Designed miniproteins, single chains, continued (3). Designs and how they scored, part 15

Each design is a single chain, and the fold is of that chain. pLDDT is the mean over its residues in the fold that is shown.

## One batch from the design tools (miniprotein)

Design m8493
Fold by ESMFold2-Fast:
Structure m8493 (fold): chain A 94 residues (1-94)
Amino acid sequence: SAALEEIERLLEEARELAERYKAPEEVRKVIETTEKLVRENRDDPLFAALVLAIGLHEVAEMLRESNPELAEEFRRLARRAVGIAARLQRERLA
């Protein structure tokens, strides 16, 4: 699935951002939990994209005060995940 490939790339990008900017352990745990839930739900790409969007948004909120620049990068990834979910929802309703 093209959507699953996009979701996996966003997960990869999220991990790389957390490593590059030395994100706190709590942030890395949210990313790991999100990755696990996404992979357990590959049979439902819309749900997987929504789980990814929620997880990335949570990471952004956790970083809002301590690292605003990194928080904005995670917000950008969350918006891309929402875009995938919105596209899949439109395809499902057609």
Scores: mean pLDDT 87

Design m8494
Fold by ESMFold2-Fast:
Structure m8494 (fold): chain A 65 residues (1-65)
Amino acid sequence: MALREKAERAGEMARRMLGPAVEVEIEGDKVVIRTLDPSPAVRRRARWTGEMLELNTGLPVEVLE
């Protein structure tokens, strides 16, 4: 339960930070961030956000570009 709650909180944070340029899904204990905007700036932000969330939560975060 607690681990799942962390994943859902991390996913919500990613949605707030990256806005409509990404889709965020929770797969078990993994957070998946899919970039919808192919611009280098958005991809860079998504990758950085994913790395930050993984380091801060300890959950696996996958960024799909």
Scores: mean pLDDT 77

Design m8495
Fold by ESMFold2-Fast:
Structure m8495 (fold): chain A 64 residues (1-64)
Amino acid sequence: MSLLEKLLEKVEKYIKEHGVPTDEEISVFLQDVTRESAAAGLSLAETQRIVNAVLDYIDEEKKK
């Protein structure tokens, strides 16, 4: 499994276990995701894809 997949699964699992995060919690998650992605040597485009996937997942949870 790639680092991108691991980060996305980690965030999704957190949301499923702890529920829909607040805007402040979302901000912290996105900062952590971008920091970990940069530390792993991922490109800006790859980091943005993870961020967009996380935001999309949260938006879908809000719709339920």
Scores: mean pLDDT 74

Design m8496
Fold by ESMFold2-Fast:
Structure m8496 (fold): chain A 98 residues (1-98)
Amino acid sequence: PTPEEVEKELEEMKKKLIEKYGDEEVVEEAWRLYGGNEEMIEELLNKSVEEIAELVKAMLRSLGMDESKLEEVEELKRNGDKAGLLRILGELADIRAS
């Protein structure tokens, strides 16, 4: 396929995910993490706030991050802020890739 066709297919996929899951911000954060991998994005989007919080805490511990970050994760979990949790997960994934 041409780059233009690929871009159009990716835009359509993102739109369908937003319609299916009902939260554009959550879908955008998951998309940032897995960039067009629909299976990986859908797996992440189907996780609960609690499951995502546990993934973030596990990654924080594996990277030796400060306990203050664990408190931030607990606050986002308490508030049901799935997009905020995914944003931290993305930041940690970038650190791990470095």
Scores: mean pLDDT 79

Design m8497
Fold by ESMFold2-Fast:
Structure m8497 (fold): chain A 83 residues (1-83)
Amino acid sequence: SLASLARKVAEYARQRGDEETARLAEQIAKEIESLPHIPVETGLKLDALLLVAIYHLEQGDVETARRDVEGALELIKKAKEEA
């Protein structure tokens, strides 16, 4: 699930010492679980951003991973406002 993917991002970030990215990713997981509906397009974009965040964390690119996670959070914020 998207929430499980977000928690995996949090785990990867935490293992690399980035507690702020881990915190944001945990927030994303909780927000995903609390939303009654996520549009397919938004879900696909979230999936892509969370997957590339994991990739960037694996490469040690913490700055880019942070931006990926912030982008995912912004999509969730927009989805909440449109619900």
Scores: mean pLDDT 84

Design m8498
Fold by ESMFold2-Fast:
Structure m8498 (fold): chain A 97 residues (1-97)
Amino acid sequence: SSLETLKKIQEEFQELIESLSDEEVEKKAQKILEENPEAAKKAKELLKKLKEAAENKDYEKGKELLKEFLNSSEELLKAYFALQILEGLEQKRKAAE
């Protein structure tokens, strides 16, 4: 099921964050994006659309995009989490300046 796949991927990424340094996590996240550039591109576009729907308070479009996300391939879900980790690490670096 899509929810079981999502949960499994989330748990795998949580283990990486808990077990590895920020540097090692960043390298693994970058590798995931490099291994499937099409999934990375689609995940980035989906994130952009979700952000726009949230900014516009378009709850119906946000709900539709979330349903599309939950029905996504494992590769797309992994790319999504990898992008979120990289963004989080970049924000952490900027906050430390």
Scores: mean pLDDT 79

Design m8499
Fold by ESMFold2-Fast:
Parts: structure tokens; C-alpha cells; sequence
Structure m8499 (fold): chain A 68 residues (1-68)
């Protein structure tokens, strides 16, 4: 089940937290977050959560930009 409001809020909070972690711990924290997000995306796709899939793809793009 995907709650658009709750998922969007969680993603925004995670983006801010990851920016801080990237500055403090560098690539290691970003790689762990990328792997976790990719795993979550696969689960959302299996569940057919269209809004969750879209939000998670945007989150992955943000993480990949931080990794670069």
C-alpha cells in the first residue's frame, strides 16, 4: 500500500539526511542508501504500487546525483 503524502514526506526527509551523511561519511553512506532504495523499488514494482514506484525512481535519481 502506498500513501502518497507519507511517502513523499519520507523521501524529502531522507534526501536531507543523505546530504548530511554524504558530507560526513562520504560515498559509503550513499552506496548503502542506493542499494536499499533499489531493493525497495523492486518490492514496490512487484506490488504494483505505481505512485510508490514513481517516487522511488525520483529518490534514486537524487541518490545517484549525490554519488556523482
Amino acid sequence: MVDDDGLTDAINATKEQLDTLHKEEGARATEDALNAAREALKKLEKEGAEKGVAAMKEFLEHLEKLHE
Scores: mean pLDDT 69

Design m8500
Fold by ESMFold2-Fast:
Structure m8500 (fold): chain A 68 residues (1-68)
Amino acid sequence: AEEERRRRLAEEMREAFNSDRETRQRALERMAEEERERALKEGRDEKEIEAAREEMIANALATLEALR
């Protein structure tokens, strides 16, 4: 069940990533902002949150480049 739901999510993300590069960048930035808001509510330091956001975006872009 969880594995199948994860595959569906991956397919939806792949379709979004096959769209315009600008659309993919905006989606990544929005996801990073949502994660930042969540981490702030958990009481994490803002500098640590910012570093995690940059790492998440960098990892997502690196994965996208590897997929070509």
Scores: mean pLDDT 67

Design m8501
Fold by ESMFold2-Fast:
Structure m8501 (fold): chain A 65 residues (1-65)
Amino acid sequence: GVTSESAISLEKMLKKLGLLDTDLSTTADEQEARSLAKGLVKLGHRPDDTPSDELIEALQRIIDA
């Protein structure tokens, strides 16, 4: 099926973070990875852009709050 543009962006972002290819063992890990990727997309990060480690850490703090 055809995925939405947002879903494609999430997949590419997860690959950039190395999360999609890391064999996520649980559904919870996958949901956390998707939440992080959604945060990056909302901040205007493109799938081809590599987010900074500082930005990833900041987003993790927001998601965990």
Scores: mean pLDDT 57

Design m8502
Fold by ESMFold2-Fast:
Structure m8502 (fold): chain A 63 residues (1-63)
Amino acid sequence: LVEVEADEEAEKIMTEVSSQNPLTDDKKKSIESLEKIAKALKEAGVKAEVDKENETVIVYEEK
């Protein structure tokens, strides 16, 4: 196929969200919230990264 529609991803995401198990949905929301927090911290001048394995935000302290 020479043409590919990017909107297919949006439809797939909508279908997955509607059919998601609560446990999986909660985990995704947790990770997204942590990523938002880490991004906000970086924008505020704090070095931070999301640890997806432990579902936490790691804040780097510089001396």
Scores: mean pLDDT 62

Design m8503
Fold by ESMFold2-Fast:
Structure m8503 (fold): chain A 98 residues (1-98)
Amino acid sequence: MDIEEFLEEVEKAVKESAEAGGGSASTPLLQEQAKLAEEFYKEKDEEKRKELLIKYLELQIEMLREMLERAREEGAPEEVIKKVEEEIERLEELRKKL
């Protein structure tokens, strides 16, 4: 998978997790992630693009962890909680490959 396809997959995972969690993701964290994505698309150096992608994934995992805590506090269905947990695990595996 190329870096662009990977970034799109991560963004899709964010949207699906945010929707499942009732939109509980922090607006400041979402804005920071958007800035990282914009910098990634503007960057021409592959090594620096990889660094930006790593930061993007770390921020994504942080947002998913916040959504997971919120979902548990609000008594979200078990299927929603499991979906967020599975997505965190998937992103952590992808982060380790970088």
Scores: mean pLDDT 70

Design m8504
Fold by ESMFold2-Fast:
Structure m8504 (fold): chain A 77 residues (1-77)
Amino acid sequence: MEEIKEKMVELAEKILRNAGASEEEVKETKERIKKAKTKEEMVEIVYESVLRTLSKRFPEELAKIYAEIAAQEVKKA
């Protein structure tokens, strides 16, 4: 579980930074992942964080597509 959380934190950080998230948003997402009890919760946290970040700049449909891709990447880890 610890190794999975560490890899998910690294992937989420990379994805969010590439999506244009602030350092505060990245830190908040990392803390949420550390508190998650299941892999499903971690995937949901990444989806929500990417969607929130991208929805500031992109149409909802496009933001959802990118958030789904990000969620699938962390789910595979």
Scores: mean pLDDT 79

Design m8505
Fold by ESMFold2-Fast:
Structure m8505 (fold): chain A 94 residues (1-94)
Amino acid sequence: EVADRIAENARKLGREDIADAAEGVRSMLETLEKQDPEALRAAAAQGSPTAQHLVEAVEARRKGDKEKAEEHTLRAIADMAGVPVEEVRRILAE
């Protein structure tokens, strides 16, 4: 799971800000994965930019678009941690 790998790598690098954000995103994704498509769209419409990325990640996974799902997961983590998405991508690549 991409978020779990980011959390593990971030902890190894001493980046607790990114590790905490990744763990938070994982928990939110698990909750959203249990929702029907209409509930997901409602959550996106009322949510923050982070919530929008989480919903788009779940929808991409349901459509089999692994690259898009990963990209939105990375952006949700970056948004929660307050860092550029490029930094999260670097952490994932470790």
Scores: mean pLDDT 80

Design m8506
Fold by ESMFold2-Fast:
Structure m8506 (fold): chain A 94 residues (1-94)
Amino acid sequence: MRVKVELVIKADKAKKTITLESFSSDDPRLQEVGEKALAGDEEAVRQLPALLEELILNNDAELTITAYEEGKVTTTKAVFSKNGEVLSEEETEE
């Protein structure tokens, strides 16, 4: 089964901060944790990376990350196999 994850982050390199602006997944557990993280739940923010790693390592995964930095937008799409291999990766910058 392929798990789909889409997230939007805002990065400030000068302040070394990353904020989660939106989150969507077809995995119910990941979606629940992502929604709590968006609502400012500190525990959910800590759990989200570990849960995402677990899902990528144990399932085929399709990940889309859109990163906003002042004057720059980067969109990365990656497809991972359950064996941890990157099947495809593309990055666009605007």
Scores: mean pLDDT 72

Design m8507
Fold by ESMFold2-Fast:
Structure m8507 (fold): chain A 64 residues (1-64)
Amino acid sequence: SMSEKQVESAAEAVEEAERTGDAALAAAVRHDLLKNYENVPEEIREKAEETLRRAERILAAHGL
């Protein structure tokens, strides 16, 4: 299951991907969030959803 710390790490990774344009990092964040989404604690689900949307925006900018 995806822990609170893992969601926090995913948010930090997507911030880095936004700054650097790293589509591969964005894809990895999206993959991990989608695979484990049902196991995200309710308290941080909104943060996980926003992190996923941010990753998807980076991928869309790269035509993915």
Scores: mean pLDDT 79

Design m8508
Fold by ESMFold2-Fast:
Structure m8508 (fold): chain A 73 residues (1-73)
Amino acid sequence: MEEEEKKKKEEFLEILRYRLKNAKLPEEVIEEILKKYEELLEEKGVDSENQRKVEDEIAPLVEKYIEEVLKKK
C-alpha cells in the first residue's frame, strides 16, 4: 500500500514537473513548486482525490509565479 502511494507520488511529481518545464518556468521555481506539492501530498495522503486537492491548493502559487515571469520580460 505505502509503496504504491510512493509510486503514485513520483508519477504526480513527474507529470507536474513536465507541465512546469513546458511552461518554461525557471528550474528554481519548478523545484520550489514541486517541493510544496510533495509536502502537501505527504500531509494529506497520496491518492487521486488528495492529488486534485493539492493541485487546487498550489494553483495560486503556480499562477503567482507565472504572472511574475510574464511581468519580467
Scores: mean pLDDT 75

Design m8509
Fold by ESMFold2-Fast:
Parts: sequence; structure tokens; C-alpha cells
Structure m8509 (fold): chain A 71 residues (1-71)
Amino acid sequence: MQKALDVAYQAGGEAARLAYQGQPEQAQQVYTDGVSQGTQQLVAAGVPKDEATRLAEDAASRGFIEERERL
């Protein structure tokens, strides 16, 4: 579980860095892929799909916001 959330969180942070560097399309792709991967890993670990999606989106959003505030 925690490892899947870390994947989404890290993807959010990477997306924030890419957006800051002027690559918003690449940032959106990385963010979307990270949420998808985190969701899939959580579902594989037994988390219901709706809950897994929400948790992965929350983790990615948190990573994005925290990285953005450091920039």
C-alpha cells in the first residue's frame, strides 16, 4: 500500500517540476501515469477501485503541491 502511494506522490512532484520548467504537456502525462500506476498497485493489493483511485489522486496532488511550494 505505502509503496503504491509513494509512486503517485513522486509522480506528482515530478509533474510539478516539469510544469515549472515549461513542459505542461509532459507534466500532465507524468501525473496521469503516476495516478494510474498507483491505482493499479492499490487494486492489486486488495483496495477497492474507487478508494484506490481517490488515494492515488490524493497522493499525487499532495506531491504536486508540496514540490510546487519548494520551487
Scores: mean pLDDT 84

Design m8510
Fold by ESMFold2-Fast:
Structure m8510 (fold): chain A 61 residues (1-61)
Amino acid sequence: LEKELQELANRYSALANRGLMSEPSASDFPEVQAARAALAATYSAEHAKLKADIDELEKQL
């Protein structure tokens, strides 16, 4: 569990760092902005879905 969490954290950090390394130009990096927004949305959606799934399983008891 702890090692699996560490690997997931490392993967997420690597993806975030990749985005940060693409220093956005003030005028012309829509791909970087889109990628950042997509990553944030994906993470938030996955986290919310995981919580909902746990709640639903508990209700089935």
Scores: mean pLDDT 56

Design m8511
Fold by ESMFold2-Fast:
Structure m8511 (fold): chain A 73 residues (1-73)
Amino acid sequence: SNVEKLQELGVDEKQARYLLELFEGDVAEAALLFVLSTVPLSEEEVQKLLELRKTDPEKLLEEIKAIIEKHKA
């Protein structure tokens, strides 16, 4: 489910449901807002995510997961 996809990125279930309602089920947009709001991203990281948002939403989700894991370390 779309909720489970966001939970894989570290979003809790209640927040995942809220974000999916806000973006009308768009997982990529929900995940992007989450990472932009919770992780201190560099300019280069922001540019990469915005480029992937236009070209490959599935790759955007993978990159968001990688960035979140990097910032936890």
Scores: mean pLDDT 79

Design m8512
Fold by ESMFold2-Fast:
Structure m8512 (fold): chain A 93 residues (1-93)
Amino acid sequence: MELRERVTEAVKEILLSYGVPEEEAEKIAEEAAETLLRLLKEKPDLPIEVLAGAVAEYAARKAGEANNLSLEEREKLKKELEEKITEILEEFL
């Protein structure tokens, strides 16, 4: 499995678990994976946790704004995304 595919699938799954519609979850997940790959290319010296945090914040913000998630739900979503993306990056890097 390629890094992009693994991140896209994991982010989509988490977004769906928070009630984000499938089409929107897929779009946000693809954009999140693309952002991650761009950051890895442009900022290779960034710590894994910083990369995961930036991508998780982006995805949680997009999902929250479009789906009326509460501030508490957005914080939980961001934390779950950050933890999962960090786990995947540690596996691939």
Scores: mean pLDDT 83

Design m8513
Fold by ESMFold2-Fast:
Structure m8513 (fold): chain A 60 residues (1-60)
Amino acid sequence: SSSLLEKLKEEIRERVEQGTSITDIANWILDKKKKYGLSLEQVKELMQEALRLHAEKDAK
């Protein structure tokens, strides 16, 4: 569902703002995949969001 994915994206944003490494965020996403049964496409979307936010934080 869109609501769950948006909640997970907000938690990713918080982790990036806290300085959490991309490796730790990737492990967190894999944990959420197992917990919520996320599809491969949803996992890719969350990982792309994490990478984008990391790049944006370094640029700003």
Scores: mean pLDDT 83

Design m8514
Fold by ESMFold2-Fast:
Structure m8514 (fold): chain A 89 residues (1-89)
Amino acid sequence: SSKEEEQKKVIQEVAEKLRLIGEIEDILLEIRKEPSATEELIELAKEVARKASRENRLPDAVAVLRRALDLVRQGRIDEAKALLEAFLE
């Protein structure tokens, strides 16, 4: 039935978005656990997540936030901030 196929497509699209949101939330929690992470950096990362949700760019946000987390883990806080600020432009 066409109605059942339409419902399956919507469910799959919602499931994909929820999975990406979950990945973003996990990355944000990992950033918050890093001793070198500043409150300013954490707020920038949250803004990236919010912007990506509004603009339907969740995969881009996952990639950017993972790179920012790696930079934070290396103590490269200014570079992590610059990366997040570039996404917000």
Scores: mean pLDDT 86

Design m8515
Fold by ESMFold2-Fast:
Structure m8515 (fold): chain A 76 residues (1-76)
Amino acid sequence: SEADKKFFAQLDQMVDAGILTEEQKQTIIDYVNSLGSVAKAGAGVMGKSDEEIAEELGISKGAAAQIKSLLLFSPT
């Protein structure tokens, strides 16, 4: 979908900015795909803190906050 495409493009920008590694990007893509969509992944993170997301995805707390925002507030 367009939302999934836009989300994955944002992950590419985070890698380019040095916020994520390519391996961390792949982990996030796999997480979204395991839930079936960006919208479902957003629902999955809605009740989680940035620290819980960071621990589950193996990323920094700052990266987790950005990803949570992208998953919750990306236009569908």
Scores: mean pLDDT 78

Design m8516
Fold by ESMFold2-Fast:
Structure m8516 (fold): chain A 90 residues (1-90)
Amino acid sequence: KAEEEKEKILKEIEEKIAELKKSDSELAKKQIEILELVKEGIESGKEELFREAAELLLKRVSEITGVAPTEEHLEKAEKIAEEAAEWIKK
């Protein structure tokens, strides 16, 4: 069911946002921003929005921090965006 798949993905995104919210680092805040855009894309049905926004924000975080991003956080955010894009395309 489309509604069930959508709810599952949104729940996973919300859980990750809650986990990242426990960290007050600037990088974690940018990761939350990426996940919120992915969530908005799923809710609005705009596939291009969450894919492009996730990619752009990952680059922006790297440029702003001047430090290597936390691999785990970035990879999870990117993977969620990719899974959301794949789901909506089907």
Scores: mean pLDDT 63

Design m8517
Fold by ESMFold2-Fast:
Structure m8517 (fold): chain A 94 residues (1-94)
Amino acid sequence: MLSEEEFKEKLLELLLKAVESKDPEERRKIIQEAVELIREYARSKGLSEEDVELLTTAFGLEAEHLARNRASEEEVKEALEKLMKAIKEIKERS
């Protein structure tokens, strides 16, 4: 199981790799890896399968948008902070 800090570091690394990728197929595979990492982390925090699927679907779309637009490291970090806030808010209501 990943700690919050290990999860954030690993996810940031994957997202930056996706943004830097020039191959659309490689980018898609990296984003899918990032989505699976989020899925595993959210499940480890006790989120329902419904909340996990909603979260991973929403973030998968955002990750593709960031990569397509060659987002800066700052923009990627902002997206990651929004994801962490969403996970926390879902956990607090569940």
Scores: mean pLDDT 83

Design m8518
Fold by ESMFold2-Fast:
Structure m8518 (fold): chain A 74 residues (1-74)
Amino acid sequence: MMEMVLESTRKFLESQGYPKLAEYLVKKYRELIEQGRPNVARMVLTVGAYKALQGYSEKEVIEEMERVEEKLLA
């Protein structure tokens, strides 16, 4: 089930023209799952996708995701 959500999110972002963001979110999701942080992993996918849909650039979304991750891991 979790792998299906990750795959759907990746394909959706790639179809919308955000391939670098899709790669970033997949990598971060896997890293957070490996660290035992599944709630943070799901939040990263959700926030990243929503920011992309708001018309932010890939760079702006990635920078915002890094800020969110720092706050959630502090």
Scores: mean pLDDT 75

Design m8519
Fold by ESMFold2-Fast:
Structure m8519 (fold): chain A 87 residues (1-87)
Amino acid sequence: TTSEEEAQAFFDWMVEKLGVSPEDVARVREILERLGVTDQDVFIRALNAVKRRELTDEELERFVREQSAYLKKMDEEAKKIREELAK
């Protein structure tokens, strides 16, 4: 098991590999925190979106909300399948 420091370093490495600026990383992180979104997949998707287009904070918030809702829906569907199998 990696330490929290090593896990953070690995995540930072992955973000660097995506080639997103540190300022955009900070913007995305702040918006996720404001919206209460902790999903790393949403974070990575938002970073990719910002890299491809100039997004305002409002546009980025909308994108994060849409991606979060999509992934939450997928998680809910997975939970239904799990409950059906548990019966």
Scores: mean pLDDT 73

Design m8520
Fold by ESMFold2-Fast:
Structure m8520 (fold): chain A 135 residues (1-135)
Amino acid sequence: MVDELLEEYKRASKGFSDVLPEEEARRIIKEWLERKDEIEIIEAGGGGRGILAGLLAGYLKKPLIAFINSWREVPGVIGALSFNPNTPIYLIVPEDNPEREEIEKLLEEFGLKNVFLYEESELEEAREKAKKTLE
């Protein structure tokens, strides 16, 4: 199972510059699988760590809160949907993010019903909504 998730991470992260080293990714996967019953919400940034967090959120059937600054981070985050298309994803962007319109258009193009865009000032609202999806 850890090896299978690691191979999926290698596939999903292909073409990204900030891919986690294999040993670090394996350690994170193992730790999260061992603690799956303690994990209510997965929170992560973008990039290589965000791709792994998205994958784990989908696999563990947990909501994801992802902090992103660029539309380029969106495909990595939605990688969770490859395991569970019903994974609720809350994208958190800075208040003055110049790429917000591009992110919104990209989400519309993907047709994603379970992905929600919030500003950093709304983080606590996003967390409350994520917790409600666990009931």
Scores: mean pLDDT 77

Design m8521
Fold by ESMFold2-Fast:
Structure m8521 (fold): chain A 93 residues (1-93)
Amino acid sequence: VESALEEARRLGLELDREVFERMLKLMRERAAELAAMTPAELEERLASLPSEEEREALREEDALILELVRADEEDGGAGLLRLLVERALAEAA
């Protein structure tokens, strides 16, 4: 958490610690739910969406959530913040 808050300051972002910790908890809980799903359940979840655009968006979100778990395990949340910033910059480009 401290490393993530330090990285946020370096990137020009001012984050409230309590808000950031709550966000991390929510992301971890969501990632755990996705990790608990079988491949068939993940496929059925995608198939429930009416458009390919919505299915692609959900695939991207699922991939991001799984990457957030990996990043959190590796560096205690600094990677999570980095991924969120990289995504925001990509959307702005």
Scores: mean pLDDT 66

Design m8522
Fold by ESMFold2-Fast:
Structure m8522 (fold): chain A 103 residues (1-103)
Amino acid sequence: AQAERDAIVAEGRAKTDELLKKAKDYMEKAANIIKDSPLYEEFVKKFKEAIASGGINSKEAIELAKKMHPEAYKYAQKAADYIDEANRVEGETVGRILRLGDA
């Protein structure tokens, strides 16, 4: 039981870590396109906050990218999608642990 729980947690963390790494990569691609914009620092700050908070304020970062460049908007949206997928994987991991505990 404990070994199975530990394996589920480790698997879930590995998956969320990979997804958050992809989110960061797409955020950096968006930021690199708009690096000369006066909104660059605000965009980077809001997106780092979104990654740390599990997607809270990601829409604000996306809207900033959209105003500056269509390609930056595309990358910002992909980054937000990966944050959402990481949240889904974390929820799945919690669900698997709960089902194991109810036996």
Scores: mean pLDDT 79

Design m8523
Fold by ESMFold2-Fast:
Structure m8523 (fold): chain A 88 residues (1-88)
Amino acid sequence: DKFKELLLELFPNASEEEIEEALKAFKELKEELEKAGVDKVKKILEELLEPERVEELAKELNRAVEDVRRLLEVALRLVEIIKEELKK
């Protein structure tokens, strides 16, 4: 379970209850991303990860560039996991 592995990597102190709630939320997210088009969402995230785009987005959100880049990288990893799950 790649999503469970990602959760444990990001939140190593998460309880079993927290992991179960996150897995439920992931199932709902997977259904929504399937409807929106996983490849379309992946392309948007890849475009947002370009250095100039990350800087623009960070300015618009009033956040640190490093925080926005990290969020987008995690989101891209999540979309890749969903894409692999949808192939099964």
Scores: mean pLDDT 77

Design m8524
Fold by ESMFold2-Fast:
Structure m8524 (fold): chain A 114 residues (1-114)
Amino acid sequence: SEVKELEEKAKLLEEQAKRNRALLEKYLAQAKELLKELAADPDSKPYADAIDAAIKEGLSAGTETAKAARERASNKDKFSELYNLLNQALRADEGVRSNEEAAREYREKADSLK
């Protein structure tokens, strides 16, 4: 039935959202660990603190701040690694939102069909 097909599509998207959420948590945890390492270095600390503050306002803001930091900081390779981790986290977060929205739409359509 159309209802069962829509519910199956929603379930697959919900499973994709769970996978993207796991990736988001993984990359964000790795980024936080690297931020702590960078904050321990006096030369890197102002950039690390700025990135941490920006992340609290939003992952996109954190990623852009990290992109700027990699060009100015002496620890270029570590800030490039941090930027890559935050960019991967941002992509995973976008995936969660997209998949959860699509799943909700399929669920609502299924419910409307009774």
Scores: mean pLDDT 89

Design m8525
Fold by ESMFold2-Fast:
Structure m8525 (fold): chain A 95 residues (1-95)
Amino acid sequence: MSLEEIREEAVRLMVLATEQLIKGNYGGAGLLLRQFEDMLLELLRSGEVTLEQAIEIAREAIRAGIKVAEEKNDKKTVELIRERGESIIRRLRQE
């Protein structure tokens, strides 16, 4: 994948996960968040992206998800995305 395609897919997965959380579909959200994390970990481990690029991509996607939840005034989902996002960034840094 190109770097731009990776960024677009990361944002897509995070936004979809956020929409599922807003709907109360925690199972669907969990699968999308896992897919997001696994994609970034795989790209980092394969050397397709640097650690700095993976963190930047993750932060951009997390901000997009937070924006969706904020537009719906869903403070609980904002907190969940922020906490899960920081956990994912921490996991990336451990590679």
Scores: mean pLDDT 90

Design m8526
Fold by ESMFold2-Fast:
Structure m8526 (fold): chain A 79 residues (1-79)
Amino acid sequence: SLARAAELLRQAAEYIRSGNVDEAVKLAKEAADLLGEAGQSRLAIAVYMNAIAAKVLADMGQLDEAARLFEREAERVAS
């Protein structure tokens, strides 16, 4: 469901802020898979690409900016 995908993205934001980058990326990819299964292919691709971008930002030490990407996607998915 879209609500579950949004919740996974909010959890990903929490994990990445705490420095658990691998778990955050895993949850974001699970959200993308749920969106794909729901027929929301464009949202699924956007979430997957933003998971990659968030990992790059986190690897650069930009944990808050990485978390904000997941928070924005959660809002978009919940709409």
Scores: mean pLDDT 86

